Designed miniproteins, single chains, continued (2). Designs and how they scored, part 77

Each design is a single chain, and the fold is of that chain. pLDDT is the mean over its residues in the fold that is shown.

## One batch from the design tools (miniprotein)

Design m6818
Fold by ESMFold2-Fast:
Structure m6818 (fold): chain A 56 residues (1-56)
Amino acid sequence: SKKIEEIKKEFEETIEKNREKDIKSHTKGNREEVEKEMDEIIELAKKEMEELLKES
């Protein structure tokens, strides 16, 4: 559905924007670890969103 696709895209864009900001704020040696943790969280959130859209 077009509306669901729009919501999903907006969600992904928002998460990517926040990831970029968060990585920029964590530059003092922890950046690589923060990037890994953030990527894992984002991937999990995207997977959950996909599952919810299937059940809707």
Scores: mean pLDDT 69

Design m6820
Fold by ESMFold2-Fast:
Structure m6820 (fold): chain A 84 residues (1-84)
Amino acid sequence: SMEEKVEELFKKANELARQILDETDAQAEKSDDPEEKRRLIVQGVADALDLVGAAIEKIFVLEGKLPVTPASEAAIRRLEEALK
C-alpha cells in the first residue's frame, strides 16, 4: 500500500540521517579546531536535512502530488556527496 511505502521510506531516511550525524560527530571529535568542528557539524546537519527533504519529495511523488524534477535529483546528489 501507499502507507507502507511511505512508512518504509521514512524509516530508511531516518536510519541514513542518523548514520550521517554519527559520522559527522566522529569526524568532529577528531578535530582540535573549533571552527573546523563547527563547519563539520553544520555540513552534516545540512546533509541529513537534504536527505529528509529528498524523502519527503519522493513521498509526494508516490502520492501523485509531485512529478520528479531536476531539484529532486539535485537533493539526492547532495546526499550521495555527503555519504562519501
Scores: mean pLDDT 76

Design m6821
Fold by ESMFold2-Fast:
Structure m6821 (fold): chain A 73 residues (1-73)
Amino acid sequence: MKYRLSITVPKEALEKAKEYLEKKGIDFEVKEDDRYATISILADSEEEAKQIAEDMKKELPEIVSTQILPVPE
């Protein structure tokens, strides 16, 4: 089962978040709204998603929220 990690950051922190993920070689998608950006990452396991979330929280204290959900089928 794949897991979707959704990370919400203020727009001011988006470039820092993108640089971090690019440096780690992690593929991601970004959706921007007026105030925030949501970064979506697909992980092959829940533990991988949790590890990415924890590592990102250490590097980016600006993170507003993280969510990990199983991708059905």
Scores: mean pLDDT 82

Design m6822
Fold by ESMFold2-Fast:
Structure m6822 (fold): chain A 67 residues (1-67)
Amino acid sequence: EVERLRAEAERHRQLAENIRKSLADTTAAHQKVDAAEAASVGDQMNKALEAHERRYRELERRAEELE
C-alpha cells in the first residue's frame, strides 16, 4: 500500500509540474490577447495546480504514516 500511495503522489507531482509549464506559457500569451480571459484561465489552472500539489503532499504524508 505504501508503494501505491507513493506512486500516486509521484503522478500528481508530475501533473502539477505539467500544469505549471502550461500556466507559464498560456498566461504569457493571454496577457497580450485579453486580460480578463487571462485572469480567468490563470485562476482555473492555479486551482488545478493547487489541488494536485495538495493531493501529492497528502499522499506522501499518508505513506510516511503507514511506514
Scores: mean pLDDT 73

Design m6823
Fold by ESMFold2-Fast:
Structure m6823 (fold): chain A 83 residues (1-83)
Amino acid sequence: MDMEKVKEISDAVSELITESMRRIEEAASKLKDKSKAAALVTGAAIEMIGAVLDAENVEEAKERVEEITERAIRELEELAEKE
């Protein structure tokens, strides 16, 4: 793994990841099942770490983080509707 490349990508997307996690946590706060909420938030965080580690460039990392965020929020909203 190229640590310099990973650091550059991580630094470039850190603000996006912070805001994305805030949005996911906000969606998760609406679930009555706090265990399911915690599991989805944790899963999204792990996927974002993977996206940073596996991305070829900053643009790819940003696209993957945005996809993870949109999917996590959708899954959380679907679960909240089924409660």
Scores: mean pLDDT 83

Design m6824
Fold by ESMFold2-Fast:
Structure m6824 (fold): chain A 58 residues (1-58)
Amino acid sequence: SEEEKLIEQIRAYLAQLEAQAEAVLPSLSPEEQKKLREGLQEAREQAEKAIAELKARQ
């Protein structure tokens, strides 16, 4: 289904985003590292909510 494809894309994009963030994290200042980690946590929470809503529609 289209919902399953979207869920897969969301998961793949989040995983890629987290991997790239881990690669750049050591070169950032402590303040930038904190903001990046907070942004990743927010993105993860939003992704989980979106996936749950998409699954509920199936």
Scores: mean pLDDT 84

Design m6825
Fold by ESMFold2-Fast:
Structure m6825 (fold): chain A 63 residues (1-63)
Amino acid sequence: MITAEDVKEWAEKAGIKLSDEEAEKYAKAARLAGLSKEEVKEIILKAKSVEELEELLLRKILE
């Protein structure tokens, strides 16, 4: 199961600073969409900003 802690850790590795609230929001969206940890990690690590992270996650959810 994808947690806010997972999202925050992966975002930090990508050089992105997320609030606890943002991390929980993205973790919840990924869980509701049925995404795997590997899929979410790959998306977050490709992102260069919070805005791009949100856009990439939304695009994957809409697949």
Scores: mean pLDDT 83

Design m6826
Fold by ESMFold2-Fast:
Structure m6826 (fold): chain A 88 residues (1-88)
Amino acid sequence: SAKENAQQGLELGKKGIEKAMEALRKAGDGDRRSINLAIAGALRGIGAQFNADLALGDPSTEEKGQAALEDGKAALELGERALEEAEK
């Protein structure tokens, strides 16, 4: 359902932001790849929060629930990649 997708997207987005913030703390000033991936992940996490808020407010917005889930998945993937690059 839209609500289930929104809830999952929100949780994945939060995890993605957490990993992005960890990557930024570990990245050196010259680690542009890690920094850019972390920023991208954080922005996707914010997108997941925005779309989830809309879908949770109106459960008829299936498309917004799906958008939240996709943003959340992207946030986690980008945050994980950012952290991996920071640890290389």
Scores: mean pLDDT 84

Design m6827
Fold by ESMFold2-Fast:
Structure m6827 (fold): chain A 56 residues (1-56)
Amino acid sequence: SAEEHLREAEKAIEAGDPEAASQHTVRALVEMGATPDEVAQAGAEARKRAEENKKK
C-alpha cells in the first residue's frame, strides 16, 4: 500500500539510504495517483533528505 511505502521511505531516510528512500517515495505517490512531475519532485526530495542524514 502507499502507506507502507511511505513508512519504508521514512525508515530509509533515517538510515541514510537515498536509493531506497527515493524508490519507496515514488511507489507511494504512484499508488496515490500523483502526476509524473509530483513523483519526480518527491523522489528527489526523499533522496536529498537521506543523503543529508548519511553525511551527519
Scores: mean pLDDT 82

Design m6828
Fold by ESMFold2-Fast:
Structure m6828 (fold): chain A 79 residues (1-79)
Amino acid sequence: LSVEEVAEAAIEAARAVRDAGLMPQELTDKFIEELRKAAEEGKSAEEIAQIVVKFLSTLDEAGRQAFVDALHAAVAARR
């Protein structure tokens, strides 16, 4: 996956978690903005992954699991 595809997959996963009621809209919007900005600035896949990891640390166990499941689905859709 390209950096852009990784960022898009993470954005889709964040939206899925929000729509399931496991993440507040405000936190989801901030996360999406950070991912879009990082991809636009040409940050590496490793830096994008660090943004994702930091956001996962703000979620409870249920939200973290839902995000990981949604991210796997979004990545699989791009293969």
Scores: mean pLDDT 78

Design m6830
Fold by ESMFold2-Fast:
Structure m6830 (fold): chain A 58 residues (1-58)
Amino acid sequence: DEVRKQVIREVAEKLRSIGDAITGGLYILKGEFEKAREYAERGGVSLETAKEYAELFK
């Protein structure tokens, strides 16, 4: 089903973005700001937002 495949793709893309944002936040907490910036950009969020995401998982 094309609709099901489209939904799976959209969910996978959103999950990847969220994962990248959280990873960026974790790098901020570790003091690795260059990696943090790269992952935050991949996640489509600011460094500040990425840090907030990481703090939710502490």
Scores: mean pLDDT 77

Design m6831
Fold by ESMFold2-Fast:
Structure m6831 (fold): chain A 111 residues (1-111)
Amino acid sequence: GALALIAAGNSAAAIALLKAALAANTTAGLLSNLGAAHLALGNSAAAIATLKQAIALDSSDAAAYLNLGLALKALGDAAAAKSAFSKALAIAQKNNDAATTAAASANLAAL
């Protein structure tokens, strides 16, 4: 799937697959994965736009807020990044998502 392509470093292939899936049906999960793929390629502005769309459809996606924070940090918006990481942390803790909790906490400490 698209997440496996991102993990393998094939983010361009992930974007193509995700765009084809989004043309068939737009979901928060597909938009969240597309945002992650744009972030992995360094396309921070595209990642922000796509992740905001994902969050508008599902405001409980901790990974989308984490990736939004990373994209905002890459563009130098520390205040917006802190807000996004704080939301990611709160959602991840509520969902017992240890990996996202650790990532959000580490990024908040580094700001």
Scores: mean pLDDT 85

Design m6832
Fold by ESMFold2-Fast:
Structure m6832 (fold): chain A 67 residues (1-67)
Amino acid sequence: MEEEVKRFVEAVKNKDYSEAVRIFLELVERHTPEEIAELLSKILGLDEATRAGVRAAAENAGPSVPR
């Protein structure tokens, strides 16, 4: 799970949202809702720059297609 959190964050930082979504879906399929909640908590706690990047990235991709 921690390795997959790192991969997810890396994909978002690189603006590779298709890879980020793929990793997230893979996590949801293999882990419980509780584990997913821990994953999200760790992502939110990493740092403010990463959080800002994720938000900006979502805004940039959102208007066209949801993927």
Scores: mean pLDDT 63

Design m6833
Fold by ESMFold2-Fast:
Structure m6833 (fold): chain A 81 residues (1-81)
Amino acid sequence: HMEKAMEIIDKDLFDAFEKSLEETLRYAEEVVKDPKTPKSKIIAVDIVLKLMLAYAKRKGLPQEVIDRLEELIKAFEEKLK
């Protein structure tokens, strides 16, 4: 579980990861909402989100984080049709 992982991993590294995750999610939401975003950028961000989703599932991150990543990926996939 995440609590046990924080006992093994440096707390500052975990906090940095959580901050990076939230900023990445915010950036992705802005990218997908902007109709001027190039298709190449949508593809690149979609790949990053899929990697983050795989990591989140592997590490057992909260379901709210996983759900948010999955919904963003669906929005990006819809833009790529």
Scores: mean pLDDT 73

Design m6834
Fold by ESMFold2-Fast:
Structure m6834 (fold): chain A 87 residues (1-87)
Amino acid sequence: TIEESLAYLYLGLGNYYFKQGDYEKAIEWYEKAIEINPDFARAYLNLGKAYEKLGEFDKAIEYYQKALEINPDNTEAKKLLEEIKKR
C-alpha cells in the first residue's frame, strides 16, 4: 500500500542520516515511519540505535524493548538490549 511505501521511504531517509552521523535527523525520520506503521519493528530498532549513539540509553532500551514486543525473535534487538544493560 502507499502507507507501506511511505513507511519504508521514511525508514530509508532515517538510515541515510544515521550513516551521515546525523542521529537527530535520523530519529525524526524513524518517528515518521512509526507514525505511518506503529508495528514497524525495524524502525523501533533503528530509533533505539540512534538514541544510543546520542547517549540517551534509557530511550534506547525503551525502543529496543518495543522492537522485541513487536518481533520477539529479533536477534539483533536482543543482542543490543543485552549489551546496553551491561552499562
Scores: mean pLDDT 86

Design m6835
Fold by ESMFold2-Fast:
Structure m6835 (fold): chain A 73 residues (1-73)
Amino acid sequence: MEALEAAEEAREAAREAARHAADAARGAGAALRAIGGAIEAELAARKGDREAARRAAERARRDAEFAREVAAA
């Protein structure tokens, strides 16, 4: 009985921590995607692929805006 109660308490604590981490992770994930998109845009521009560069830059900008909104919340 004690082991089951301890497991349930640990599971609840893990779920609560996971919710807080998920919100922070969403912002961090968007920031990382924005960095990746900016690199992709630069590489595409250097290759002369204007369409790929534009799309990557646009995606990176949107991800950066989302990350800033999450950080400001």
Scores: mean pLDDT 74

Design m6836
Fold by ESMFold2-Fast:
Structure m6836 (fold): chain A 75 residues (1-75)
Amino acid sequence: SAKESRLKLFDRYAEELIKLAEKYMSQNEVEEIKKKIEETREQMETLPASNTTEWLKLLSELGLYVSKKIQEALK
């Protein structure tokens, strides 16, 4: 239940990151973002429901990764 709710929230967040990437990045770069999202989702699936700190770290790291890639694309 709690784990499913977190994964649904993650999936919604990931969809918004993909939309943002698609505005500023090439198709190949968007595919790299999608791969990173899938890797992060797999890590989240292995986390215990009690490990909120690690879940938040993974979410933050993904957001920073996408932000950095968009900044690089805008140069």
Scores: mean pLDDT 83

Design m6837
Fold by ESMFold2-Fast:
Structure m6837 (fold): chain A 72 residues (1-72)
Amino acid sequence: SEKEKYKKKIDELLSKAEEALNQGRVDEAIRYLDEAYRLVIKAKKKGLISDEEFKKYEARIDELYRRAVEAR
């Protein structure tokens, strides 16, 4: 389904962002987080994810962005 494709891609981007942060590649992590955030917003606008799912993704993205900013 379209929902599963979006969730899979968001999860892959979040995984890549976390790996990049763990390796000290802050700029790469930020690029992955920017793409993940864009997809989360798009999925929400399309009605593919619930308000609860959106909040969970937003919280995770915000946590990883905070880690990236603090590492810069």
Scores: mean pLDDT 87

Design m6838
Fold by ESMFold2-Fast:
Structure m6838 (fold): chain A 60 residues (1-60)
Amino acid sequence: SVKEKAAKILEKLMKEAGVPEEEIKKASKKILESPDSDEEVSKTFAEQVKELGLSVPPEA
């Protein structure tokens, strides 16, 4: 599903940025708890990326 894919991408970005595992799990859970809608998942993902100051690499 879109939310599972988004959660995996977010986890990878956070791990590469050196974010603690507890914060990675928390952010991933927020994505997975989102409504099963591409729009809602994309919004939640974008908010987490912005809040954490993450860069989205071309490989993600």
Scores: mean pLDDT 72

Design m6839
Fold by ESMFold2-Fast:
Structure m6839 (fold): chain A 65 residues (1-65)
Amino acid sequence: MREELEREIKVALGLMYRALGKLLLEKRNDKEGAAKELEKAVELFREAGDEEGAKEAEEELEEVK
């Protein structure tokens, strides 16, 4: 189903943006870049209906603000 594939793609992209945000914070000490990528992850998880993923990304975003 198209909706199922769109959900899976959004979750995968959310995980990628979350990982990029963590990498920017840990390796580059780039809080602004990390926050930007984590905001994208939160949006993607919310669109996918992944409440747990969105909550985890939001918690990480609050830590970098």
Scores: mean pLDDT 81

Design m6840
Fold by ESMFold2-Fast:
Structure m6840 (fold): chain A 70 residues (1-70)
Amino acid sequence: MSERELELEITLALAEMILGVAKATNAPKDVLEELERLVEEARRAVEAGDLARAEELLKRIMELAKKADA
């Protein structure tokens, strides 16, 4: 596996983990719907090999998850 491929896989795994935690903790429906959309976009970026886009989407996922913790 190349370093880029590993970074892409880690980025997607982190995004999916955040969504999984949000689902397990019964996050609000609007937050879950937005997280699911962002994770789908991150998956598409990973499939395209676009690490910069995947990382930007992961940052947005993390920001949304932090906002939901209120």
Scores: mean pLDDT 81

Design m6841
Fold by ESMFold2-Fast:
Structure m6841 (fold): chain A 102 residues (1-102)
Amino acid sequence: MEEEAAREKKREELEKEMRAGVAAVTAAVLRVIARKLGISHEELALELAREKAHPFLVLIARLLAEGHSVEEIEEWVRNHSEEELEEEARRAYEEALRKLEE
């Protein structure tokens, strides 16, 4: 019983850390791309939405556009559930598409 509860908690913590790690790598890569292309992170978010990239990529580009560091984005993702991240990603994607239509 206690052993099973400990394994489940370890799995949840591992999944949380993996999501945070993916967000950190994604943010770092997107920063390099924006810098090399000479575009803003806001412009990168709009281009990702135009190309119908995964909503999570648009969310990370949006957080960078708001002035968050890679470390702040990693911690932000670590502090959110999978469902909360999916909702925030969907919202960022829809907002970017809306700006492209205006």
Scores: mean pLDDT 84

Design m6842
Fold by ESMFold2-Fast:
Formats: sequence, C-alpha cells, structure tokens
Structure m6842 (fold): chain A 68 residues (1-68)
Amino acid sequence: ELSEEQKKKVEELVEKGKEALERGEYREAEKLAEEALKIDPHNEEARELQLEASVKILEEAVRKVFPD
C-alpha cells in the first residue's frame, strides 16, 4: 500500500521520464522509470516507459555500431 505522497512521486517520475524520451534522453528516461518502479513495481505507465526507453537505447546502440 502506497502513501499519497509516494503515488505522487511515482507520477512525477513517470512524467519526467516521458519528457526525457521526447528529448531523446533514453538513458535518463530508463533511469526515471526504474526509480518509479522501485516505489511502485506494479505501475503500468512506469513499466511501459522502461520498455520504450530500453528499445530506444538498443536502437541508438545499433546505429552507433552500424552507421549508415
């Protein structure tokens, strides 16, 4: 059971993570999602954010190794 303050913190972390994704800061987005999941491991938005960030990080890594 989460306190209201913990729920608000998770929401803030998820929003910041989404903003980081929009800026192309995929590692920061993943870190923010992980921080939210430490507080609420069942948060659907945080799990989705972590997955999206991980996919983007992988895409970035592949592009660096095999540039056009």
Scores: mean pLDDT 81

Design m6843
Fold by ESMFold2-Fast:
Formats: structure tokens, C-alpha cells, sequence
Structure m6843 (fold): chain A 86 residues (1-86)
């Protein structure tokens, strides 16, 4: 099998759990940045979340990738709302 045995991979369920926790942290950080007027930094967090989703998808973890994609979309929505009220 084309998988390494010398380093045990995280179980799929554990990876998804960690992805959900990390995604929540990214959205919370984006909200704090937007409250501080740091719109560009919040946008950078959305880009980072999208890159993470793409990397997970390529690595064969589509469920974890979807979690980060949803987080990126939420951050992008918050950025648009912040720009609209400014």
C-alpha cells in the first residue's frame, strides 16, 4: 500500500474533529480582526483556510477539507459585511 507505516496517521474521525476546532478558531480570530478594523488580515485568514482545504483535498481528506472551505466562506461573508458597513 502506498502509505507510510513508520508514522501512524491520525484516524479520520480525529482529523475531522481537529479540523472543526481549528476552523472555529479561525472564524473567531477573523471576527476579532474585523472588530479591530483589520479587514485585510481577516481576508488573509480566509485565503489561508481555502489553501488548507485544497491541501487536505489533495491529501485525500475531503471531510476535513469541507470544514475549512465552510470556514473560508464564513470569513469571506464577514469581510463583505464589514466592508459594506464601513
Amino acid sequence: APVPEFVPPLPREELVRLARERARQLVEMARRLLAAGEIEKARELAEEARRTAEALERAGYPEAAEVFREAAEEIERLVREAEARA
Scores: mean pLDDT 81

Design m6844
Fold by ESMFold2-Fast:
Structure m6844 (fold): chain A 57 residues (1-57)
Amino acid sequence: SYKEKLEKIWEEYKKEHLTDSSDPEKSEKLFEEVKKHILERAKKLGMTLEEIVESAE
């Protein structure tokens, strides 16, 4: 399901950033911006996260 994929991606993302230990603020800011961008796009299109993913595919 979409949620399962999203959770896996996020967990892998955290593992990579934790291992790198470069700039946690940078990764958090990037994640927030990406999340905001996706949500904003979904809202403008009148679609849910699941629908936006299907549309992208």
Scores: mean pLDDT 61

Design m6845
Fold by ESMFold2-Fast:
Structure m6845 (fold): chain A 66 residues (1-66)
Amino acid sequence: GAMAEAAEAARRARDHAFISALKQVLKEQGKEDLFPEIARSIVEGRPLTPEQQALLDAAEKRLAAA
């Protein structure tokens, strides 16, 4: 129903916003080349390095502030 479709659209919009925030953080720190490795680690459920975790935390903070 429309409510489930709206919830799914909201989730996709939030995921897209997070990816955009992460890419922006990586660009600002000159670490754009780390994006594919971070994405792979998340998809595969692998432990993140402290550097990767810090970048994700920065992206979450940016998303929360927006």
Scores: mean pLDDT 76

Design m6846
Fold by ESMFold2-Fast:
Structure m6846 (fold): chain A 62 residues (1-62)
Amino acid sequence: SLEEEIEEALELLEEGYRNNDEELIKKAQKRLERLSLQMSDEQRKELEKRVREIQEKFGIKG
């Protein structure tokens, strides 16, 4: 499902930041960008919030 793919992509993003893995971060970002085209405005806002929370957790500015 779209929800499952979003969760998987967010997990990859968090792993990328945790491990300082630039390739994994880029892969996760590309997947999230592609998935965002299938999302509602509400889902995109929630996604943006969750991405910010992950970035803040690892001291990264978006």
Scores: mean pLDDT 83

Design m6847
Fold by ESMFold2-Fast:
Structure m6847 (fold): chain A 57 residues (1-57)
Amino acid sequence: SPEELLERAFELAVELYRKTGDAERTVEYIQRALEAYDAGDVDKLREIVAELEKEVA
C-alpha cells in the first residue's frame, strides 16, 4: 500500500542517517517520499524506496 511504502521510506531514511550522518540528504529523501505520497504517485514512491534500499545496502 502507499502507506506501507511511505513507512518503509522513513525507516530507510533513518538508516541512511545512522550510516552517513548526512542530515541534508536524509531530509531530501523524506521530502521526496512525502511529495510522492501526497501526489498519489505510487510508482515514484516505489522508486524512492528502491533508491534508499541501494543507499543502505
Scores: mean pLDDT 86

Design m6848
Fold by ESMFold2-Fast:
Structure m6848 (fold): chain A 87 residues (1-87)
Amino acid sequence: ALYYNLGNLYLIQEKYDEAIEAYEKALELDPNFLEAKVNLGLAYIANNQKEKAEKIKKELENIEIPESVKKNAYLVRFEKKFIEYVA
């Protein structure tokens, strides 16, 4: 989706506020877009928004994730970054 790709472009440019807005728009259009939700959490971590990052983590815990995607690289990356951030 356009907003997800735009968010990724802002994230690599370290434009975290714009990345967050773009990912939020992607999730407004598709609330079940797992990759957008994961990247939104990563953007919150990068932008030092701890409470919002924790909220995303709790939302991900409540999503029924198929076993085939539990080892998904995006989820593994987010979990690692979140642990490093809260340590």
Scores: mean pLDDT 72

Design m6849
Fold by ESMFold2-Fast:
Structure m6849 (fold): chain A 68 residues (1-68)
Amino acid sequence: SSADRLKAIYEEASSDPRFEAELIGDDTLRIRSKGDLLALIGFTLRLIGDRPDFDVELRGDELIVTAK
């Protein structure tokens, strides 16, 4: 399900000490940089390439991932 796939991304991001991850509602994940913006950009680019079933928006030091 979309929720299970979103949870997998959440677990990956929250296990990385460079990021802070938060689940918002049923279909949205927010990932915030703890200072390493290049790492967040790299994570964003990997998601865009690997996960066409999600909408991905990078906003400053925050990445918003929404299930389609």
Scores: mean pLDDT 81

Design m6850
Fold by ESMFold2-Fast:
Structure m6850 (fold): chain A 63 residues (1-63)
Amino acid sequence: DYIVHKWNPKRDEYGEIVEEKKLTKEEIESFPGKIVRPDSYLLELFIEERLKLGEKVDVFIVK
């Protein structure tokens, strides 16, 4: 299992975070809102591989 850092909701630089969700690749691609992803290169590579396998990743939805 992997852990996405939940510190992102504490960062005002991302705007107003209204929701935290676990989404698949298809759900992310079809999502009509703005989504914040991790800025860590290694964490993003890990997330990309999990999404490729159809697994859900933590994302933060911004207003």
Scores: mean pLDDT 58

Design m6851
Fold by ESMFold2-Fast:
Structure m6851 (fold): chain A 70 residues (1-70)
Amino acid sequence: MLSEEEKIELTKDYARERAERLKKEGKSEEEIIEEIREVLTKLLSDYYSEEEVKKLVEAAIEEARKVLEE
């Protein structure tokens, strides 16, 4: 099973890859953040508590914003 740290890192990896792809496609920061939030919330809600999902999604959004600061 994945540790808490491993879950956070995998979630951040997903967010970075998705943000880079959508940025290249010309999506706005708002559209990118909304898509990442929606997809991860849906994906993680099947396996984790609402509180844990919120923490993972917030970590992903922070990582995506760093990519978009380029």
Scores: mean pLDDT 80

Design m6852
Fold by ESMFold2-Fast:
Structure m6852 (fold): chain A 83 residues (1-83)
Amino acid sequence: SPAEKAREYIKKAKEALEKGDVYTASQYLSKAIYYADQLSGPEKYKLLAEIYEVAADLFEKLGDTENAQRFRKLAEEYKKKAE
């Protein structure tokens, strides 16, 4: 299912980021968004919140504090929508 694929790519993005492979992590996040966008309602918003938290972690590793803060706020907004 699209939800299963989104979760798989979120997991792969986190693993790539732990290894310091920022480029591969960003590609996996793009795939996760693609599959999350096939969903609707709370499940979509929960997955987008997780994706944007990983994106914030990625920008923190790059020293881009401004984009990291922006993606943290997006993650919070989607967590609220996932009720």
Scores: mean pLDDT 90

Design m6853
Fold by ESMFold2-Fast:
Structure m6853 (fold): chain A 62 residues (1-62)
Amino acid sequence: SLERALETARRLAEDEARGLALYYGDPEYEVEVRQVGDDRLEAVARAGGKELRTSGTVENLA
């Protein structure tokens, strides 16, 4: 389901953001997850002045 895919994408992005925060010594991080197409989600993780973007399909994340 879309809801489950969004939850999975958010958890994965939070893991990435925590990794960036730990590596760069910045305890604050930001995560955005959104639907960018009918079957595509985009996740953005930001920490320590760095940004990591990933995309996946609802089908693969649900």
Scores: mean pLDDT 78

Design m6854
Fold by ESMFold2-Fast:
Structure m6854 (fold): chain A 93 residues (1-93)
Amino acid sequence: KRAEGEELFAQGLQLYSQGKYEEAGRLFKQAGELYLEAGDLRKAAIAYGLAGQAYYLAGKLEEAVELFRKALELDPDYRAAREGLRKAEEELA
């Protein structure tokens, strides 16, 4: 499952670099789920944080907020996810 998560994460990075943010966000979210199943909380937090960032760039602010919160549940010191959450919440206000 960690190997499958790494494959999806890498594909997500490729799509993200192409500006395909919504599709990248879906792959990062799936990678995060697989990392959680594998017990890799650090990689799961990073994957959910990148999924949040991808959805934020796709204009899917509610989904971005949920994913940033998930990343922070796994890693409360994840500053990039905290900053992303703040920005997404400001855009929704």
Scores: mean pLDDT 87

Design m6855
Fold by ESMFold2-Fast:
Structure m6855 (fold): chain A 61 residues (1-61)
Amino acid sequence: SMVEELEERIEKLKEEIEKSDLPEEVKEHLIEQLEWAKSHPEDPERRQAIIDSVEGILKEA
């Protein structure tokens, strides 16, 4: 459902970060950004920007 789509996407990205070969400090930073997005549903533009940024980094990794 659309209501749970964003939360599911964030959890999937956290899993991918943990499985990636990114440096630990980078993983921590990205997870912090995703946790911020999860806790701030009132800021949809910033949430989407964070998700897009994390997805972009994971695609390059």
Scores: mean pLDDT 79

